# Designed miniproteins, single chains, part 50

Each design is a single chain, and the fold is of that chain. pLDDT is the mean over its residues in the fold that is shown.

## One batch from the design tools (miniprotein)

Design m1717
Fold by ESMFold2-Fast:
Structure m1717 (fold): chain A 66 residues (1-66)
Amino acid sequence: SAAAREAVRLALAGRFEEALAVVRANTDDPSVFDAAGVAFATQGRVDLAEEIGRLGREAFPELWLP
């Protein structure tokens, strides 16, 4: 999605607060959570990746359950 691409672009640029804002504005799009979480982790922001993972599990529990 366009939102997922924007979140990744901001995260890879080190603009983590803006990337997080894009995720929070698009809570109905699971691809934003997956893409942003990976991007935060690759940038060394494990704290943000874990927070995005937590928010994604809360928003889409069926995608994270076994």
Scores: mean pLDDT 77

Design m1718
Fold by ESMFold2-Fast:
Structure m1718 (fold): chain A 90 residues (1-90)
Amino acid sequence: KEEQFEADVYLALAEIAVYLAKQSTDPEDAVRALRVAVEMLKKAAEVATPEQIPDLIRLAEDVRQVARSLGTPEGEEIAKEAEELIEKLR
Protein backbone atom coordinates (compact mmCIF):
# COMPACT_ATOMS: atom_id res chain seq x y z
CA LYS A 1 0.00 0.00 0.00
CA GLU A 2 2.85 2.44 0.77
CA GLU A 3 4.44 1.68 -2.62
CA GLN A 4 1.05 2.04 -4.38
CA PHE A 5 0.46 5.44 -2.76
CA GLU A 6 4.00 6.56 -3.63
CA ALA A 7 3.45 5.49 -7.27
CA ASP A 8 0.12 7.38 -7.37
CA VAL A 9 1.89 10.55 -6.16
CA TYR A 10 4.59 10.22 -8.84
CA LEU A 11 1.95 9.54 -11.53
CA ALA A 12 -0.04 12.62 -10.45
CA LEU A 13 3.11 14.77 -10.59
CA ALA A 14 3.95 13.37 -14.04
CA GLU A 15 0.41 14.22 -15.28
CA ILE A 16 0.79 17.80 -14.02
CA ALA A 17 4.22 18.11 -15.68
CA VAL A 18 2.88 16.80 -19.03
CA TYR A 19 -0.05 19.25 -18.79
CA LEU A 20 2.37 22.15 -18.17
CA ALA A 21 4.53 21.04 -21.12
CA LYS A 22 1.45 21.03 -23.42
CA GLN A 23 0.50 24.56 -22.24
CA SER A 24 4.04 25.93 -22.72
CA THR A 25 4.63 28.27 -25.67
CA ASP A 26 8.39 28.32 -24.92
CA PRO A 27 10.22 25.10 -25.99
CA GLU A 28 12.68 25.50 -23.08
CA ASP A 29 9.83 25.52 -20.54
CA ALA A 30 8.24 22.51 -22.27
CA VAL A 31 11.58 20.62 -22.11
CA ARG A 32 11.95 21.38 -18.38
CA ALA A 33 8.40 20.17 -17.68
CA LEU A 34 8.91 17.00 -19.76
CA ARG A 35 12.16 16.20 -17.92
CA VAL A 36 10.26 16.43 -14.62
CA ALA A 37 7.58 14.14 -16.10
CA VAL A 38 10.16 11.50 -17.16
CA GLU A 39 11.85 11.64 -13.72
CA MET A 40 8.49 11.15 -11.96
CA LEU A 41 7.56 8.28 -14.33
CA LYS A 42 10.89 6.54 -13.64
CA LYS A 43 10.28 6.87 -9.88
CA ALA A 44 6.72 5.56 -10.32
CA ALA A 45 8.02 2.57 -12.33
CA GLU A 46 10.26 1.54 -9.38
CA VAL A 47 7.29 1.23 -6.97
CA ALA A 48 4.25 0.72 -9.26
CA THR A 49 1.88 -2.22 -8.87
CA PRO A 50 0.78 -4.17 -12.00
CA GLU A 51 -2.56 -2.30 -11.93
CA GLN A 52 -0.73 1.05 -12.29
CA ILE A 53 1.40 -0.01 -15.31
CA PRO A 54 -1.25 0.95 -17.95
CA ASP A 55 -1.41 4.54 -16.60
CA LEU A 56 2.39 4.69 -16.51
CA ILE A 57 2.62 3.54 -20.16
CA ARG A 58 -0.11 6.03 -21.19
CA LEU A 59 1.75 8.94 -19.56
CA ALA A 60 5.08 7.81 -21.07
CA GLU A 61 3.39 7.74 -24.52
CA ASP A 62 2.09 11.29 -23.88
CA VAL A 63 5.61 12.43 -22.92
CA ARG A 64 7.07 10.84 -26.07
CA GLN A 65 4.43 12.49 -28.29
CA VAL A 66 4.81 15.98 -26.76
CA ALA A 67 8.63 15.75 -26.73
CA ARG A 68 8.77 14.77 -30.41
CA SER A 69 6.36 17.61 -31.34
CA LEU A 70 8.97 20.14 -30.10
CA GLY A 71 11.32 19.29 -32.98
CA THR A 72 14.40 19.94 -30.80
CA PRO A 73 17.41 17.73 -29.94
CA GLU A 74 16.36 17.89 -26.27
CA GLY A 75 12.84 16.77 -27.23
CA GLU A 76 14.22 13.80 -29.20
CA GLU A 77 16.37 12.77 -26.19
CA ILE A 78 13.33 12.94 -23.87
CA ALA A 79 11.26 10.95 -26.40
CA LYS A 80 13.98 8.26 -26.39
CA GLU A 81 13.94 8.06 -22.58
CA ALA A 82 10.14 7.68 -22.64
CA GLU A 83 10.39 4.92 -25.29
CA GLU A 84 12.99 3.06 -23.18
CA LEU A 85 10.67 3.23 -20.17
CA ILE A 86 7.71 1.90 -22.22
CA GLU A 87 9.84 -1.03 -23.49
CA LYS A 88 10.89 -1.94 -19.92
CA LEU A 89 7.25 -1.93 -18.75
CA ARG A 90 5.99 -4.17 -21.60
Scores: mean pLDDT 85

Design m1719
Fold by ESMFold2-Fast:
Structure m1719 (fold): chain A 71 residues (1-71)
Amino acid sequence: SEKDKVIAKIDALYERIAPQLSAEQRAELEKLKEYYVELINKAETDREIAIIFTSWSITMAGLLFDDKLAK
């Protein structure tokens, strides 16, 4: 399903980034991941899934360029 594909993309990016983070940063990223996965699971249309995934991607980009994660 489209939900399964998008969740797999979120999981793949988390697995790539998480090993480079501190335990505290990893916990924050994990909370963010759980939040967006919940939103995707509640989505009723492919359009809504796409909007949620775009929001997650923008949020992740912001965190990676934040002084807390950008090193």
Scores: mean pLDDT 76

Design m1720
Fold by ESMFold2-Fast:
Structure m1720 (fold): chain A 82 residues (1-82)
Amino acid sequence: MEDERLAEEALRTLLLLSQNPDDEELRRRYEELLRRMSREAVRRLLRLLAEEREKKTGKSIPEEELERRIEEIAEEYMRAKK
């Protein structure tokens, strides 16, 4: 239950980060959310983002930038947690 809420909140933060990739504050906020999220929550976030992008916008959002950021952050989180 909480995992879904965290994933949704992280999704919102990630979308903001996509528009403002230079903002360290947003990056740090997203990173903190990611730390609180379990492995399952991270997976949920990735799926939600992919669905949101395709379902609502299709390809209007810079998918390469968004996808790269998610992959990078998710991988970093997993490595750091290990």
Scores: mean pLDDT 68

Design m1721
Fold by ESMFold2-Fast:
Structure m1721 (fold): chain A 70 residues (1-70)
Amino acid sequence: SEVREEVEKFAKEVNDWLLENYDKLSEEELEEIKKLGQEVMDALDNDEPKEKIRKLMEETKKKLKEAEEK
């Protein structure tokens, strides 16, 4: 499905970002990002509406940007 492809691309982008920025993250920030990523995966697994999944992805990306701006 379209949303599954979006989530797979999103997961790769998040993993690539974490690999590049791992040393810049506090333990708390890493845990928050992992929790948000898990929420996206859970929403996909539970066949939640694509709008909800997209919002969770947006919130995760926002957290990445906030962590990067330090």
Scores: mean pLDDT 81

Design m1722
Fold by ESMFold2-Fast:
Structure m1722 (fold): chain A 70 residues (1-70)
Amino acid sequence: SKEEALALLGELGRAVREGDTARARELLDQLYAAGVISREERDALLAAIEAGDTARAERLLQEVYLRILS
């Protein structure tokens, strides 16, 4: 559901800010499996997270969040 998708995105945002790469990867896999994000969005987020580029990861998450709210 939209509510579940937003909750998972919130958890992912927290994992990103905490630098919890393992948790962030699990949440990305859940979002992708649920059809909330595309493969391209998953790959871009994963690359930013693994690089420790928190600013880019947060920007990409904001784009996904706004798309879901639309």
Scores: mean pLDDT 86

Design m1723
Fold by ESMFold2-Fast:
Structure m1723 (fold): chain A 72 residues (1-72)
Amino acid sequence: DEKYNKGLDLYTEGLFLYGRGKYEEAIEKLKQSLRLFEEAIKENKDDPSMVAILKKNKEIVERKLKEVEKKL
């Protein structure tokens, strides 16, 4: 899934920025990652296994986004 892979890349970029103390930039990347996972969930409605994977990754990104937002 193209959006799944892009979502993972953006999540990884967000983590890298977070580790460097670039909290505002990290938040932007994590929000972009969440949008892609939400779009991928909608596009993959007929694939329950893919939707389950996407929902788990979305949950992970949401938790990290909340963590980073507390640093602002």
Scores: mean pLDDT 86

Design m1724
Fold by ESMFold2-Fast:
Structure m1724 (fold): chain A 85 residues (1-85)
Amino acid sequence: SMAELQAIEAAQRELLDRVKAGEIPDEEELKWIQRQLEALDRAGLPWSGVQRATRLVVEHLLQGKPDDAQIYVEHYESIEERKKA
């Protein structure tokens, strides 16, 4: 439903904000988010910018690459700011 998609995107935005603040979520939380993103992909829904950023951030954090994850968070935040200009 639309309400469920909005709740999922809100949770993804919260995760990106936490990572931007320098937090590294635990592996179980990252794997849970990865499974949710895979379920959305299997449903054939188009990816939002937040969903794309979340996937890249989670993937790189699970690979032990927090610096790369920060680059993806900052890049997508920059794109969102441009939409407001």
Scores: mean pLDDT 77

Design m1725
Fold by ESMFold2-Fast:
Structure m1725 (fold): chain A 66 residues (1-66)
Amino acid sequence: GSEEARRYAEEALRAGGEEAGRYAEFAGVTSASGNDAGMERQAAKALEAGGEEAGRYARLAGISAR
């Protein structure tokens, strides 16, 4: 749910910094609207900004937002 997505976005912020955290939030929002491809793109941007750990948390934020 949205609460779990928020927690994972906070973990992405902690792991990869502010930019990675923002992309993780976007992954959650995009996934909640049913856009899987958009969610994966936002998670990939979190990976680029903050590294593998931030990318994993961003993807979890997207999955948890459903």
Scores: mean pLDDT 81

Design m1726
Fold by ESMFold2-Fast:
Structure m1726 (fold): chain A 87 residues (1-87)
Amino acid sequence: SGLVDKALANPETKERAKELEERAKKLLEKSQEAFRKGKYEAGDKYYEAATLLYQAVGLLASGKFELAEQLEKRAKELEEEAKKIEA
């Protein structure tokens, strides 16, 4: 039924999921760079943030938008904490 759209069939939701996945990949790269520099606390926070964004992508696919948004906000907080530790 067209009245019950699959979450990833919606172009806006699909683009949001793609953006979160791209952000997660960048955070994983930042995590690996932080670990190479011996900045383990920052590396751990970037890794956790990336993991939460991948989970948010899965939740968007399942139509669980509120939970996905909550994980995205937590990931952003962890990224900001990691940036402060790197400074």
Scores: mean pLDDT 83

Design m1727
Fold by ESMFold2-Fast:
Structure m1727 (fold): chain A 96 residues (1-96)
Amino acid sequence: LGERTLELVGQHEGEKGKKIADEETKRANELIAQADASDPETALELYRQAIEEYEHARKAYETSAKYLPDSEEYRQKAEEMKKNAETAKARADALA
């Protein structure tokens, strides 16, 4: 048995990914709510920002899925972020 250093590094990366993804998901949801209440020019910019936040959250959840025990939950959250980004893109396209 070697030292478990790589397992500890993986767990740290997974936990960091989850924290980042949770914060980015919250910001993206707030941006969508602001966009829905805004004029078309402002809404387009806010939807674009929300898309970036959802796409980054997706990657962060994929990191959590790789390293943390609840991998299936984090994979599902990553797919949810993908769908949220696709929905925001459709709304942005409707304003262009």
Scores: mean pLDDT 81

Design m1728
Fold by ESMFold2-Fast:
Structure m1728 (fold): chain A 61 residues (1-61)
Amino acid sequence: MRFSDNQLKRLLLEILKLSLRVPLTRKEKQMLAESLNVPELASLSDEAFMELVERALQLQA
């Protein structure tokens, strides 16, 4: 899946707000998908999800 820089920043903020521990469980990915209204998040592999988190961290100023 491909996310915009703004979507990745929102993802990181939601992870921080929910105090989620990385790597995320399937239930936690579903919670993030619901919170961000991005159903594609729930279907990502753990490896793909970690890549998105790393990209989001690189974009944070």
Scores: mean pLDDT 68

Design m1729
Fold by ESMFold2-Fast:
Structure m1729 (fold): chain A 76 residues (1-76)
Amino acid sequence: MAPSKEEVEKLIKEAKEAAEKADSWESLLEAIMKLMSLAVTKIIAKKEGDEELAKKLDEAIEEIAKKLNEAEKKLA
């Protein structure tokens, strides 16, 4: 069963906040784990035929991945 729309929005918000606040390798790893949870949820949404939810997750994943890439560059 795919998570509810409300649960997905909460996961997206938490992942975005974690990515924006990532200033150490520990916080970066935490943000990456949240991003992976979103990626798994997107796969489930696509399997369940929820195209709108899958698209929303895809957009959020891309945005968060960009933020994580910038954080990683600052730590490397």
Scores: mean pLDDT 79

Design m1730
Fold by ESMFold2-Fast:
Structure m1730 (fold): chain A 63 residues (1-63)
Amino acid sequence: SPMDRLAAILATLSAAQQAEFLKRFRAETSALLDRAVAEKASAEEIEAGLEAVVDKVAAEIRA
């Protein structure tokens, strides 16, 4: 699930990295949810989108 993925990633990060991750995650998820509402996305599409956001933000923080 997106939440299990999020928890696993946060456990590998420092406090400063967690704060930056959550800031970016919030911005990316707000944009995703706005698009999902506009496009009437399914629950499965929203879940996949949230998992992709977790992976994207994790890659940015780890770079």
Scores: mean pLDDT 84

Design m1731
Fold by ESMFold2-Fast:
Structure m1731 (fold): chain A 78 residues (1-78)
Amino acid sequence: MVNVAKVAKESAKGAASMDPNATKEDERNMGIAWAIALGSVEASSRGVDPADARFEVVDEEKYVVRVTLPGHEPILLE
């Protein structure tokens, strides 16, 4: 089981630590982008085109994203 929010947070923190000019807002934006990217991979793994998926950020500080796929129950990536 992949903890998408945790992976996104750790990836953003790692990337931000490599840039001394990175702000907490930059880290948050990177984490959200990573969570959405991982959600796109999840959609593809279920045979759904990511373009048909809907992504909603439900918690920006915890990097939790909801993915809505046609014909599936909404998936909360946490």
Scores: mean pLDDT 73

Design m1732
Fold by ESMFold2-Fast:
Structure m1732 (fold): chain A 71 residues (1-71)
Amino acid sequence: LMEEAQKLNDELVAEAKARVEAAGNDVLLAGEEMVRIAEEMARWLEEKDPELAELLREAAEYYRKKLEEMK
């Protein structure tokens, strides 16, 4: 489970890096994409590791609020 979650995380991080490069200096756009990726991971982990899924949701919610404050 954790090993599979780490592999998925590595793939999502690689995707996020590519999107951040495409976005250039747009920190808000990059941040919103990272929050979306974290939410996808949380949904995947809900049945397998609900504690980790909840931590990812809390992190995503926290960063979403921070991004809204930066607007």
Scores: mean pLDDT 70

Design m1733
Fold by ESMFold2-Fast:
Structure m1733 (fold): chain A 90 residues (1-90)
Amino acid sequence: SVEEKLEKIKEELIEELSKVLPEDVVEKVREVLDKVIEMIVKGEPLEKVAEKFNEEMTKILDTLSKEERDKFLEVLIPYLTKIIEIVEES
């Protein structure tokens, strides 16, 4: 299912982020991903999902140092590509 694929990608992303970011930041990212997956599974419009994701991730990024932000984005971007592929294939 789409939910199972997204949950797997979420756990892989969280594991990778845990190597480069503080635990409290990683937990905030997990909460955002959980909410986004819930919205996708419920059939919310993808535009609304993207807006929510961007809003919440921007808030997290604003709390990080430049170095942490750069590391976060380097890890995040490949996983965003995978999430988009999963959603578009559905």
Scores: mean pLDDT 83

Design m1734
Fold by ESMFold2-Fast:
Structure m1734 (fold): chain A 64 residues (1-64)
Amino acid sequence: EKSEKTARTVALMLLAAAAIDGLLSPEEGRQVAEDLRTMAEQEEDPEVSARLRKLADEVEKRIA
């Protein structure tokens, strides 16, 4: 249960890095940013939530 949430968070972080590096399409990058923001809103750990929001902002900035 916790391991599934951790795996999903890590996967989204890796996808965000790929989007920032220009390896994903703009449409894929928007989906990653939306998923990161949704995960941040549901995340109770403020440090993890802040990191997810910052990562979403970087992805959005890259695809804008």
Scores: mean pLDDT 77

Design m1735
Fold by ESMFold2-Fast:
Structure m1735 (fold): chain A 81 residues (1-81)
Amino acid sequence: SEEGERAGREGYRKGEEGARLAKEGDSEKGLELAKEGSRGALEGARLAETIRDIGAAMAGLAAAVEAALAIKEQTGVLPKL
């Protein structure tokens, strides 16, 4: 599905960027992007019509979790995604 692929890919990119920013010390922007990434990945999973769409969604969720863990490392608190 075009919508699922787009949402999953966007979620992955935002999750990766969020993790990078959080690891560099920008926990606020990192969290914002992690939330956007997880939302996109979950939408991608909901719209998934192929195993490739599911793979993209899973990668996006993994990136969002990585960002959340980086924020926890910086702040001591695991954020709500």
Scores: mean pLDDT 73

Design m1736
Fold by ESMFold2-Fast:
Structure m1736 (fold): chain A 56 residues (1-56)
Amino acid sequence: SAPPRARVELEVDADGRLLRARFEVTGPISPEQADAVGAAVDRALREGRRLRLEVT
């Protein structure tokens, strides 16, 4: 089944470099989902780690 709203997969190097990002959306992404993705990326860059998250 299709995801209900959005799916985001991000991979970040230990040095905080973004290695990969994938976005799958079944409809328009909400501001709340966009904010959540931004916060997760900021945290990953700050902490320097691999990050995988799913926003639905």
Scores: mean pLDDT 59

Design m1737
Fold by ESMFold2-Fast:
Structure m1737 (fold): chain A 80 residues (1-80)
Amino acid sequence: VTLVSVTYDAASGILTVTLEDNDGKPGSGEFTLPVKADSATFIGSVGSDIPAEVSVENGLVVVKATLKPNQKVTAYFKVT
């Protein structure tokens, strides 16, 4: 699982994360993002029926996702 892009819109508080699996194997990924937050909540995704998990560890957003082989997922989070 590869982190493709991270976009944070401070005006809306929406964090957009795109993840992709290109190795032909199912996989789970955990990514600590360079986004400072007090809280983060999952609000939706495109490309996956499995919700992404999100937490804040030491003031940084941590995203966990499970992808099917060759799946690309875009997940949206509300950050405060």
Scores: mean pLDDT 76

Design m1738
Fold by ESMFold2-Fast:
Structure m1738 (fold): chain A 60 residues (1-60)
Amino acid sequence: MTPEEAARQAREAVRALGGTDEQADKIAEMVRNGDAEGALKAAREAGGQTGPYPIAAPVA
């Protein structure tokens, strides 16, 4: 899997959770750097964890 694909998936997850484009970009950057756990944590913060969301959206 490419970092580009993982970053794209992370952006989609953040946007689906109602996050901003800036938050999506930050999380995508973490995924590109191989920080999947950091990206997931940031995605949760961006979405406010208000409901069942695709927490596994970042593939790895």
Scores: mean pLDDT 66

Design m1739
Fold by ESMFold2-Fast:
Structure m1739 (fold): chain A 80 residues (1-80)
Amino acid sequence: KLTENQEKLLELMRKAQRAKDEGKEKELEKYLDEAKSLAKTELEREAIDEFEKMLKSKDEKEEDKYQEKLDEYWRKIVEE
């Protein structure tokens, strides 16, 4: 079960993904900064950093690697 804070982090990450897809770099940076400010644990900060790398990657293969790491971090966060 995700905490309220973790659900808000996921919402911000979804908003960041949408902003990237729409080419809104200012909104992308805003949502990433807000997510980083809400992160309370080291695992949450690492998950956001991996997500940022994924969103800023232009290589599909590199995006897959970052997505795998992000999924692992979220799994660990949920289990902690």
Scores: mean pLDDT 73

Design m1740
Fold by ESMFold2-Fast:
Parts: structure tokens; C-alpha cells; sequence
Structure m1740 (fold): chain A 97 residues (1-97)
């Protein structure tokens, strides 16, 4: 799983600038710009959503096997909206197959 796709997707969903996304990723703004030009915003969001949903599913399964209750996500409105949109985008990626 490539965590860069998740960070880029979340940054775009929050309306963050390429410079802000680059700081979080620990890369140059030119790297973020190159990824957006190469793949396009829509494909980046779909890839990020798919990667995040897979990681979340694996983490949930692992926690359940250890008998650990999953903590409720932080009540940040952007995070809540991002999680809802991620599920929709992941479904769009599946439908394109």
C-alpha cells in the first residue's frame, strides 16, 4: 500500500495547496504537481480512496483478532466528510473495472 496516495487524496479533499500537501508528505511541491499532472486529480482521488479503504479494512481485521475495540475517529468535520467520500470514490474505482 502506498501511503503517498492517501496523503495526496486527503489533502485534495481538504482543499489544501500543493505546497501544504508536499510538507505533510515530506517532498517538494514539484513532486506533488508532477503526480497530479501524470495521473490527474480524479485518478489520484480514486487511487487514494482504494488504498485507504484497503488499509482500514486490514487494520480493523487485525484489531478485531486482538480483541481491541476500534477507537471512534476524531470528530473533525473534514475527516468525517473525507471518510464518507473515500467510500464513494473507492466504489467508483471498482465500477471502472
Amino acid sequence: MDERWIVLMVGLLRGASQAEIARVMGVSPATVSRLLRKYGKEEVLERGAYALMKKVKEAIEELKKKGIEIPEPAPDPVTQESLKLIEELAKRYEEKE
Scores: mean pLDDT 70

Design m1741
Fold by ESMFold2-Fast:
Structure m1741 (fold): chain A 63 residues (1-63)
Amino acid sequence: MGLRIRVEPGTGDRVAAIVEAHGGKVTYKDDTVVVAEVPEEAFPALVVDLAADPAVTGLEVLP
């Protein structure tokens, strides 16, 4: 499942590490965006961790 994560500048590496810790694969990363493929079964736990991180400014499920 595709996920686009909006992040505070300079926090992309930290947020990418959270995604990878949940079994997601980061496909694109810059200073404000992390794009990942995430197993559907991992998504609920990943969303909780991302919502708890103040660096995460937005979450978008890709079509």
Scores: mean pLDDT 82

Design m1742
Fold by ESMFold2-Fast:
Structure m1742 (fold): chain A 89 residues (1-89)
Amino acid sequence: MATGTVVAEAESLEQAKKAGETAKESVEAAKEGLGVKEVEYSVEEAPDGGAIATVTVKAESEEQARRAAEVAKAAMEAAGARVTGVSVE
C-alpha cells in the first residue's frame, strides 16, 4: 500500500477547508478508477490568519497514489489554495 500526501497553503481557514473538501470529493468521485482505498484531509490555522490543508490518499500502488495526489492537487488549486508539496511513499 502506498500513501500520497498533498500540502497546500490558503489565505484563510475557510479556504483551506474548501480546498480539502474539494480534493476529497474529487478523489472519492474517481476512487474506483484511481484504485484509492482511503482519502482524508486536515486543516491547521496559521497564526497570521492563513491556513494549511493536507490531503492524504492511500492506494494499492505508488502509481495509483501518485495519480490520486495529482487529482487532489488540481482540485485544491481550483479551490484557490497554493500547493506547496506533493509526496508519495
Scores: mean pLDDT 82

Design m1743
Fold by ESMFold2-Fast:
Structure m1743 (fold): chain A 70 residues (1-70)
Amino acid sequence: DPVVEYIKKAIESLKEGKVDEALKNLQKAYELDPDNEFIKQLIEDLKNFREEDREAIISDLEHYLKLYGA
């Protein structure tokens, strides 16, 4: 599932402090699933990124993988 693979890459990028790489990976995931409002919202959160929100964004992405990445 290429959407799941891009989300995994976005999580790894955020854990490494690479916000721009995480944003690019989520944008690629959204191109593959353009009706996914969850991914769209996280892209907006990353465009307006604050360091205090990093763990919350990672948690949201990991929760998505738990529900849909199996």
Scores: mean pLDDT 84

Design m1744
Fold by ESMFold2-Fast:
Structure m1744 (fold): chain A 84 residues (1-84)
Amino acid sequence: EEELRKKLEEELKKEKEKTIKEIEKMKKEGKIDLEPEDLKKVEEFIELYEKENKLLFYDANGNERVIDVKELIDLLVAKAKAAA
């Protein structure tokens, strides 16, 4: 269980770094052609994800939702154990 959690944390940490790096490069190269409102949402996403390890997204109803990445990992570990 603990080893599986650590493995998932490592995988997510690598994906997090890759995603942040990609977005940062796109901003520097001016390849992000977004409305000011959407750009602000992207910046809020980056800040929460990088600084607080949380994911910000909007559901199908337009409601703002935040999930802790560690909580998400715990849910994935629990689901994997239940499926085994």
Scores: mean pLDDT 63

Design m1745
Fold by ESMFold2-Fast:
Structure m1745 (fold): chain A 83 residues (1-83)
Amino acid sequence: HMEKLLNEIRENSQKIIDYGNQGDVNKALSAAGKLIQTMEELGVPLEEIGNLLLDIANQITGSQESKDYLTGLAQTLLDQARG
């Protein structure tokens, strides 16, 4: 239900930051994929999903590589929503 899905969004958001800070790009992207899927299933617009991912990417401070990958993914979603 909604509460469980919102908790899943929060959990995957934190996993992106944690794995991103560790430099584990593959796990960070996997968590991002789960976040995107859950939000799409909830009917969240791509622009809102992209903005959330951009905010999450800005919280990654331990790895520039991870931050760049997540920022690129967020920008791709924002470009798709706008174009």
Scores: mean pLDDT 85

Design m1746
Fold by ESMFold2-Fast:
Structure m1746 (fold): chain A 105 residues (1-105)
Amino acid sequence: SDLLRLIALSLRVIGLIEDALLLAEKQNDTEIRELLEEIRELAGEVLRLGLTKGRIELTIEILERAIEGIERVIAALQAGDLEKARELAEELIEFLRRAIEELKA
């Protein structure tokens, strides 16, 4: 079921963002924390638009790519590469903003 897959992906996105936020907190990096909070808000908007517009398959594709992006941010944070983590988070924000505009169309 596409709906069950969407629910599972949504829970995975939430869990990964919480993991990334905890790592950013341990690094005491306010900028990365703010970027992760923006990713959380944008991911929520993707889910809201996907559900309200009935674009379930596209929303699944967007969330799968978001998971990959968040995992890359987590890997950079675990390596202590804060500059790389920031760049990857900014790339993910731009991807999610573009995805939201596509969902609005």
Scores: mean pLDDT 89

Design m1747
Fold by ESMFold2-Fast:
Structure m1747 (fold): chain A 77 residues (1-77)
Amino acid sequence: MKEARKLIEEGLKLYQEAVEAEAKGNLDEALALLQRSLELFRQSEALARQNGDSNTEGLSQQNIQMVQQRLAQIQAE
């Protein structure tokens, strides 16, 4: 449970760095950071599911959707 939550915290840090990179026009950096953030949220979802932590699993799924939406927006530009 604690490990899955730590992965969410790390993923959110990378997401914030991606937002800052995008704001600076560094789209390649933003995409790389978003992909790493997505990987951490997917790992968190899998670990939360394995541990029966439905709250952390749901939060990981929400963050996965957030990253996927932002990736789609950048790639459509």
Scores: mean pLDDT 85

Design m1748
Fold by ESMFold2-Fast:
Structure m1748 (fold): chain A 75 residues (1-75)
Amino acid sequence: ASKGDRIILHLKLPMTTSLSSIEDVVKKHQGEIKLFDKATGEAWIELPKSANLSQLKIELAELGVQVLGQLEYSE
């Protein structure tokens, strides 16, 4: 993937889901967690544009994670 082609996902985690479970899924899809707010359960993850977003969203939904928003950007 080209440097600078990125996708940001804004996520809502259920209180019962550990951050480590989300980290494992995100890392599998070559992403990273940029920010996690423990008080609200919200997280922002960054992924390459080449990531399989459909599969990632399915795996996140299986963990009870809601996708609140998506932003695409390039440098």
Scores: mean pLDDT 78

Design m1749
Fold by ESMFold2-Fast:
Formats: structure tokens, sequence, C-alpha cells
Structure m1749 (fold): chain A 93 residues (1-93)
């Protein structure tokens, strides 16, 4: 179980890195897809270990980055929704 949670956390970190690179290049659609993939990986890691503060912190960061993507795409309502999700996981960590 620890090994699976660690693999999923590492996979999420890889997706997060790829999303950040796409964001730097102005490719917001690609950044969105990678951040969504990172979120999915961290959510699975937390389903295996709900007390994993590292996964909670990384999930918070992924939601914040996804919020910034939606701001760049002009979807301010979704940007605010994901910023609130980021703050929720930040407080849990």
Amino acid sequence: NEIKAAILTGLGQSYLKQGKEAFKQGDYETAKKYYEAAIGSYEQALSLDPTNKRAQKNLSEAYRNLSEVYKKMGDLKKAEEYEKKSEEYEKKA
C-alpha cells in the first residue's frame, strides 16, 4: 500500500512538472490536461493513505495551478472554484 501511494505521488509530481512546463510555454490546454492528471494521481494516493500530508500539499498545488490555467483561459468562475479547493487542502496539510 505504501509503495502504491508512493508511485501515485511520483506520477502526480511528473504530471505537475509537465503541466508547469506547458504553462510556461503558454499552452494552457496542455497545462490543464497535465494538472488534471496530477490531481487524479494525488486523489488516488490519498484514497490509499488519507493522512499523507505530502499528497495533500501536492494536491493543493495542483488545484492552484489549475486555477491559474482557468484565469488565463478567461473562466474566472472555475478559477475561483479550484482556488477554493487548493485552500481546503492547504489547511488539511
Scores: mean pLDDT 86

Design m1750
Fold by ESMFold2-Fast:
Structure m1750 (fold): chain A 113 residues (1-113)
Amino acid sequence: MKEKLKEALEKFKEAMQKFVDLVAQDPSISLEEYFLLRTYQLLVYRKLKELIDEGNFEEAAKMAEKVIEDLKYLRERLLKRITDPEVRAQLDKTFDEALKALEEFKKIAEEMA
């Protein structure tokens, strides 16, 4: 089960990496905003990985729930700012991928708690 939890976390990491790479292509996103989004992605991944390595599955599930809400907020805010419709559509898809991965992660973490 811990291996499946790590697989869900890696899917989330991959979706978030695609997201960050896509926002870097839109001129409405500043370098500062790009680095903040990249930092957020790395911090979330590292903290969730730490929690599962410690066997703290209850806190991992709670953190995943908070990150899901954060991503819903970011999705609403960023999709309004992205001017390129192709980039906007791809970003919307990567948010769906990241949210699905986190919901899978949360479910597995809750089953292990």
Scores: mean pLDDT 83

Design m1751
Fold by ESMFold2-Fast:
Structure m1751 (fold): chain A 69 residues (1-69)
Amino acid sequence: MTREEALQQAVKHVSKGNEYLDQGDKEKAAEEYYKAAQTLADAGLPEAARSVADYGTQKTGIEIPYPEV
């Protein structure tokens, strides 16, 4: 996966997380934010991955761990 492809996939996961958050499903929202963070970490973007994890934690109140970085 290219860096650009990883960014597009991460954006899709963040959007899905936001949709679940709007529906009141904080657990599914947290899962999607974690998938976005993991996608960014796997693409060699650890700072972006941490930012997304922090964002998801703040929005859901559920601690999203930093993936592998």
Scores: mean pLDDT 80

Design m1752
Fold by ESMFold2-Fast:
Structure m1752 (fold): chain A 89 residues (1-89)
Amino acid sequence: MSSEEQAEALIKALKEAGLIKDSVTPAFLAFAGMDFPDVPAPSQEEVDKVLEAMVKAGLITEEEAKLPVVRRFAENLVRAMRYFGALAK
């Protein structure tokens, strides 16, 4: 799968889970790899919701969701969403 297809699938999964605003585009994911040191650490519940959405969408397996590198990705994604105001109310 291309990186563009993966980005679109991830944004769709997060919208279906009600985690992000409908206005968020796949271009937002360019920032998911960045560190946001001024943004507070996400709660375990916020990270778990992102991981659950990714598993349900078939983007990762349930076992992969337990890997530290995957959890760090989800944590950085939540931080990016907070920074850009992309989180659903």
Scores: mean pLDDT 74

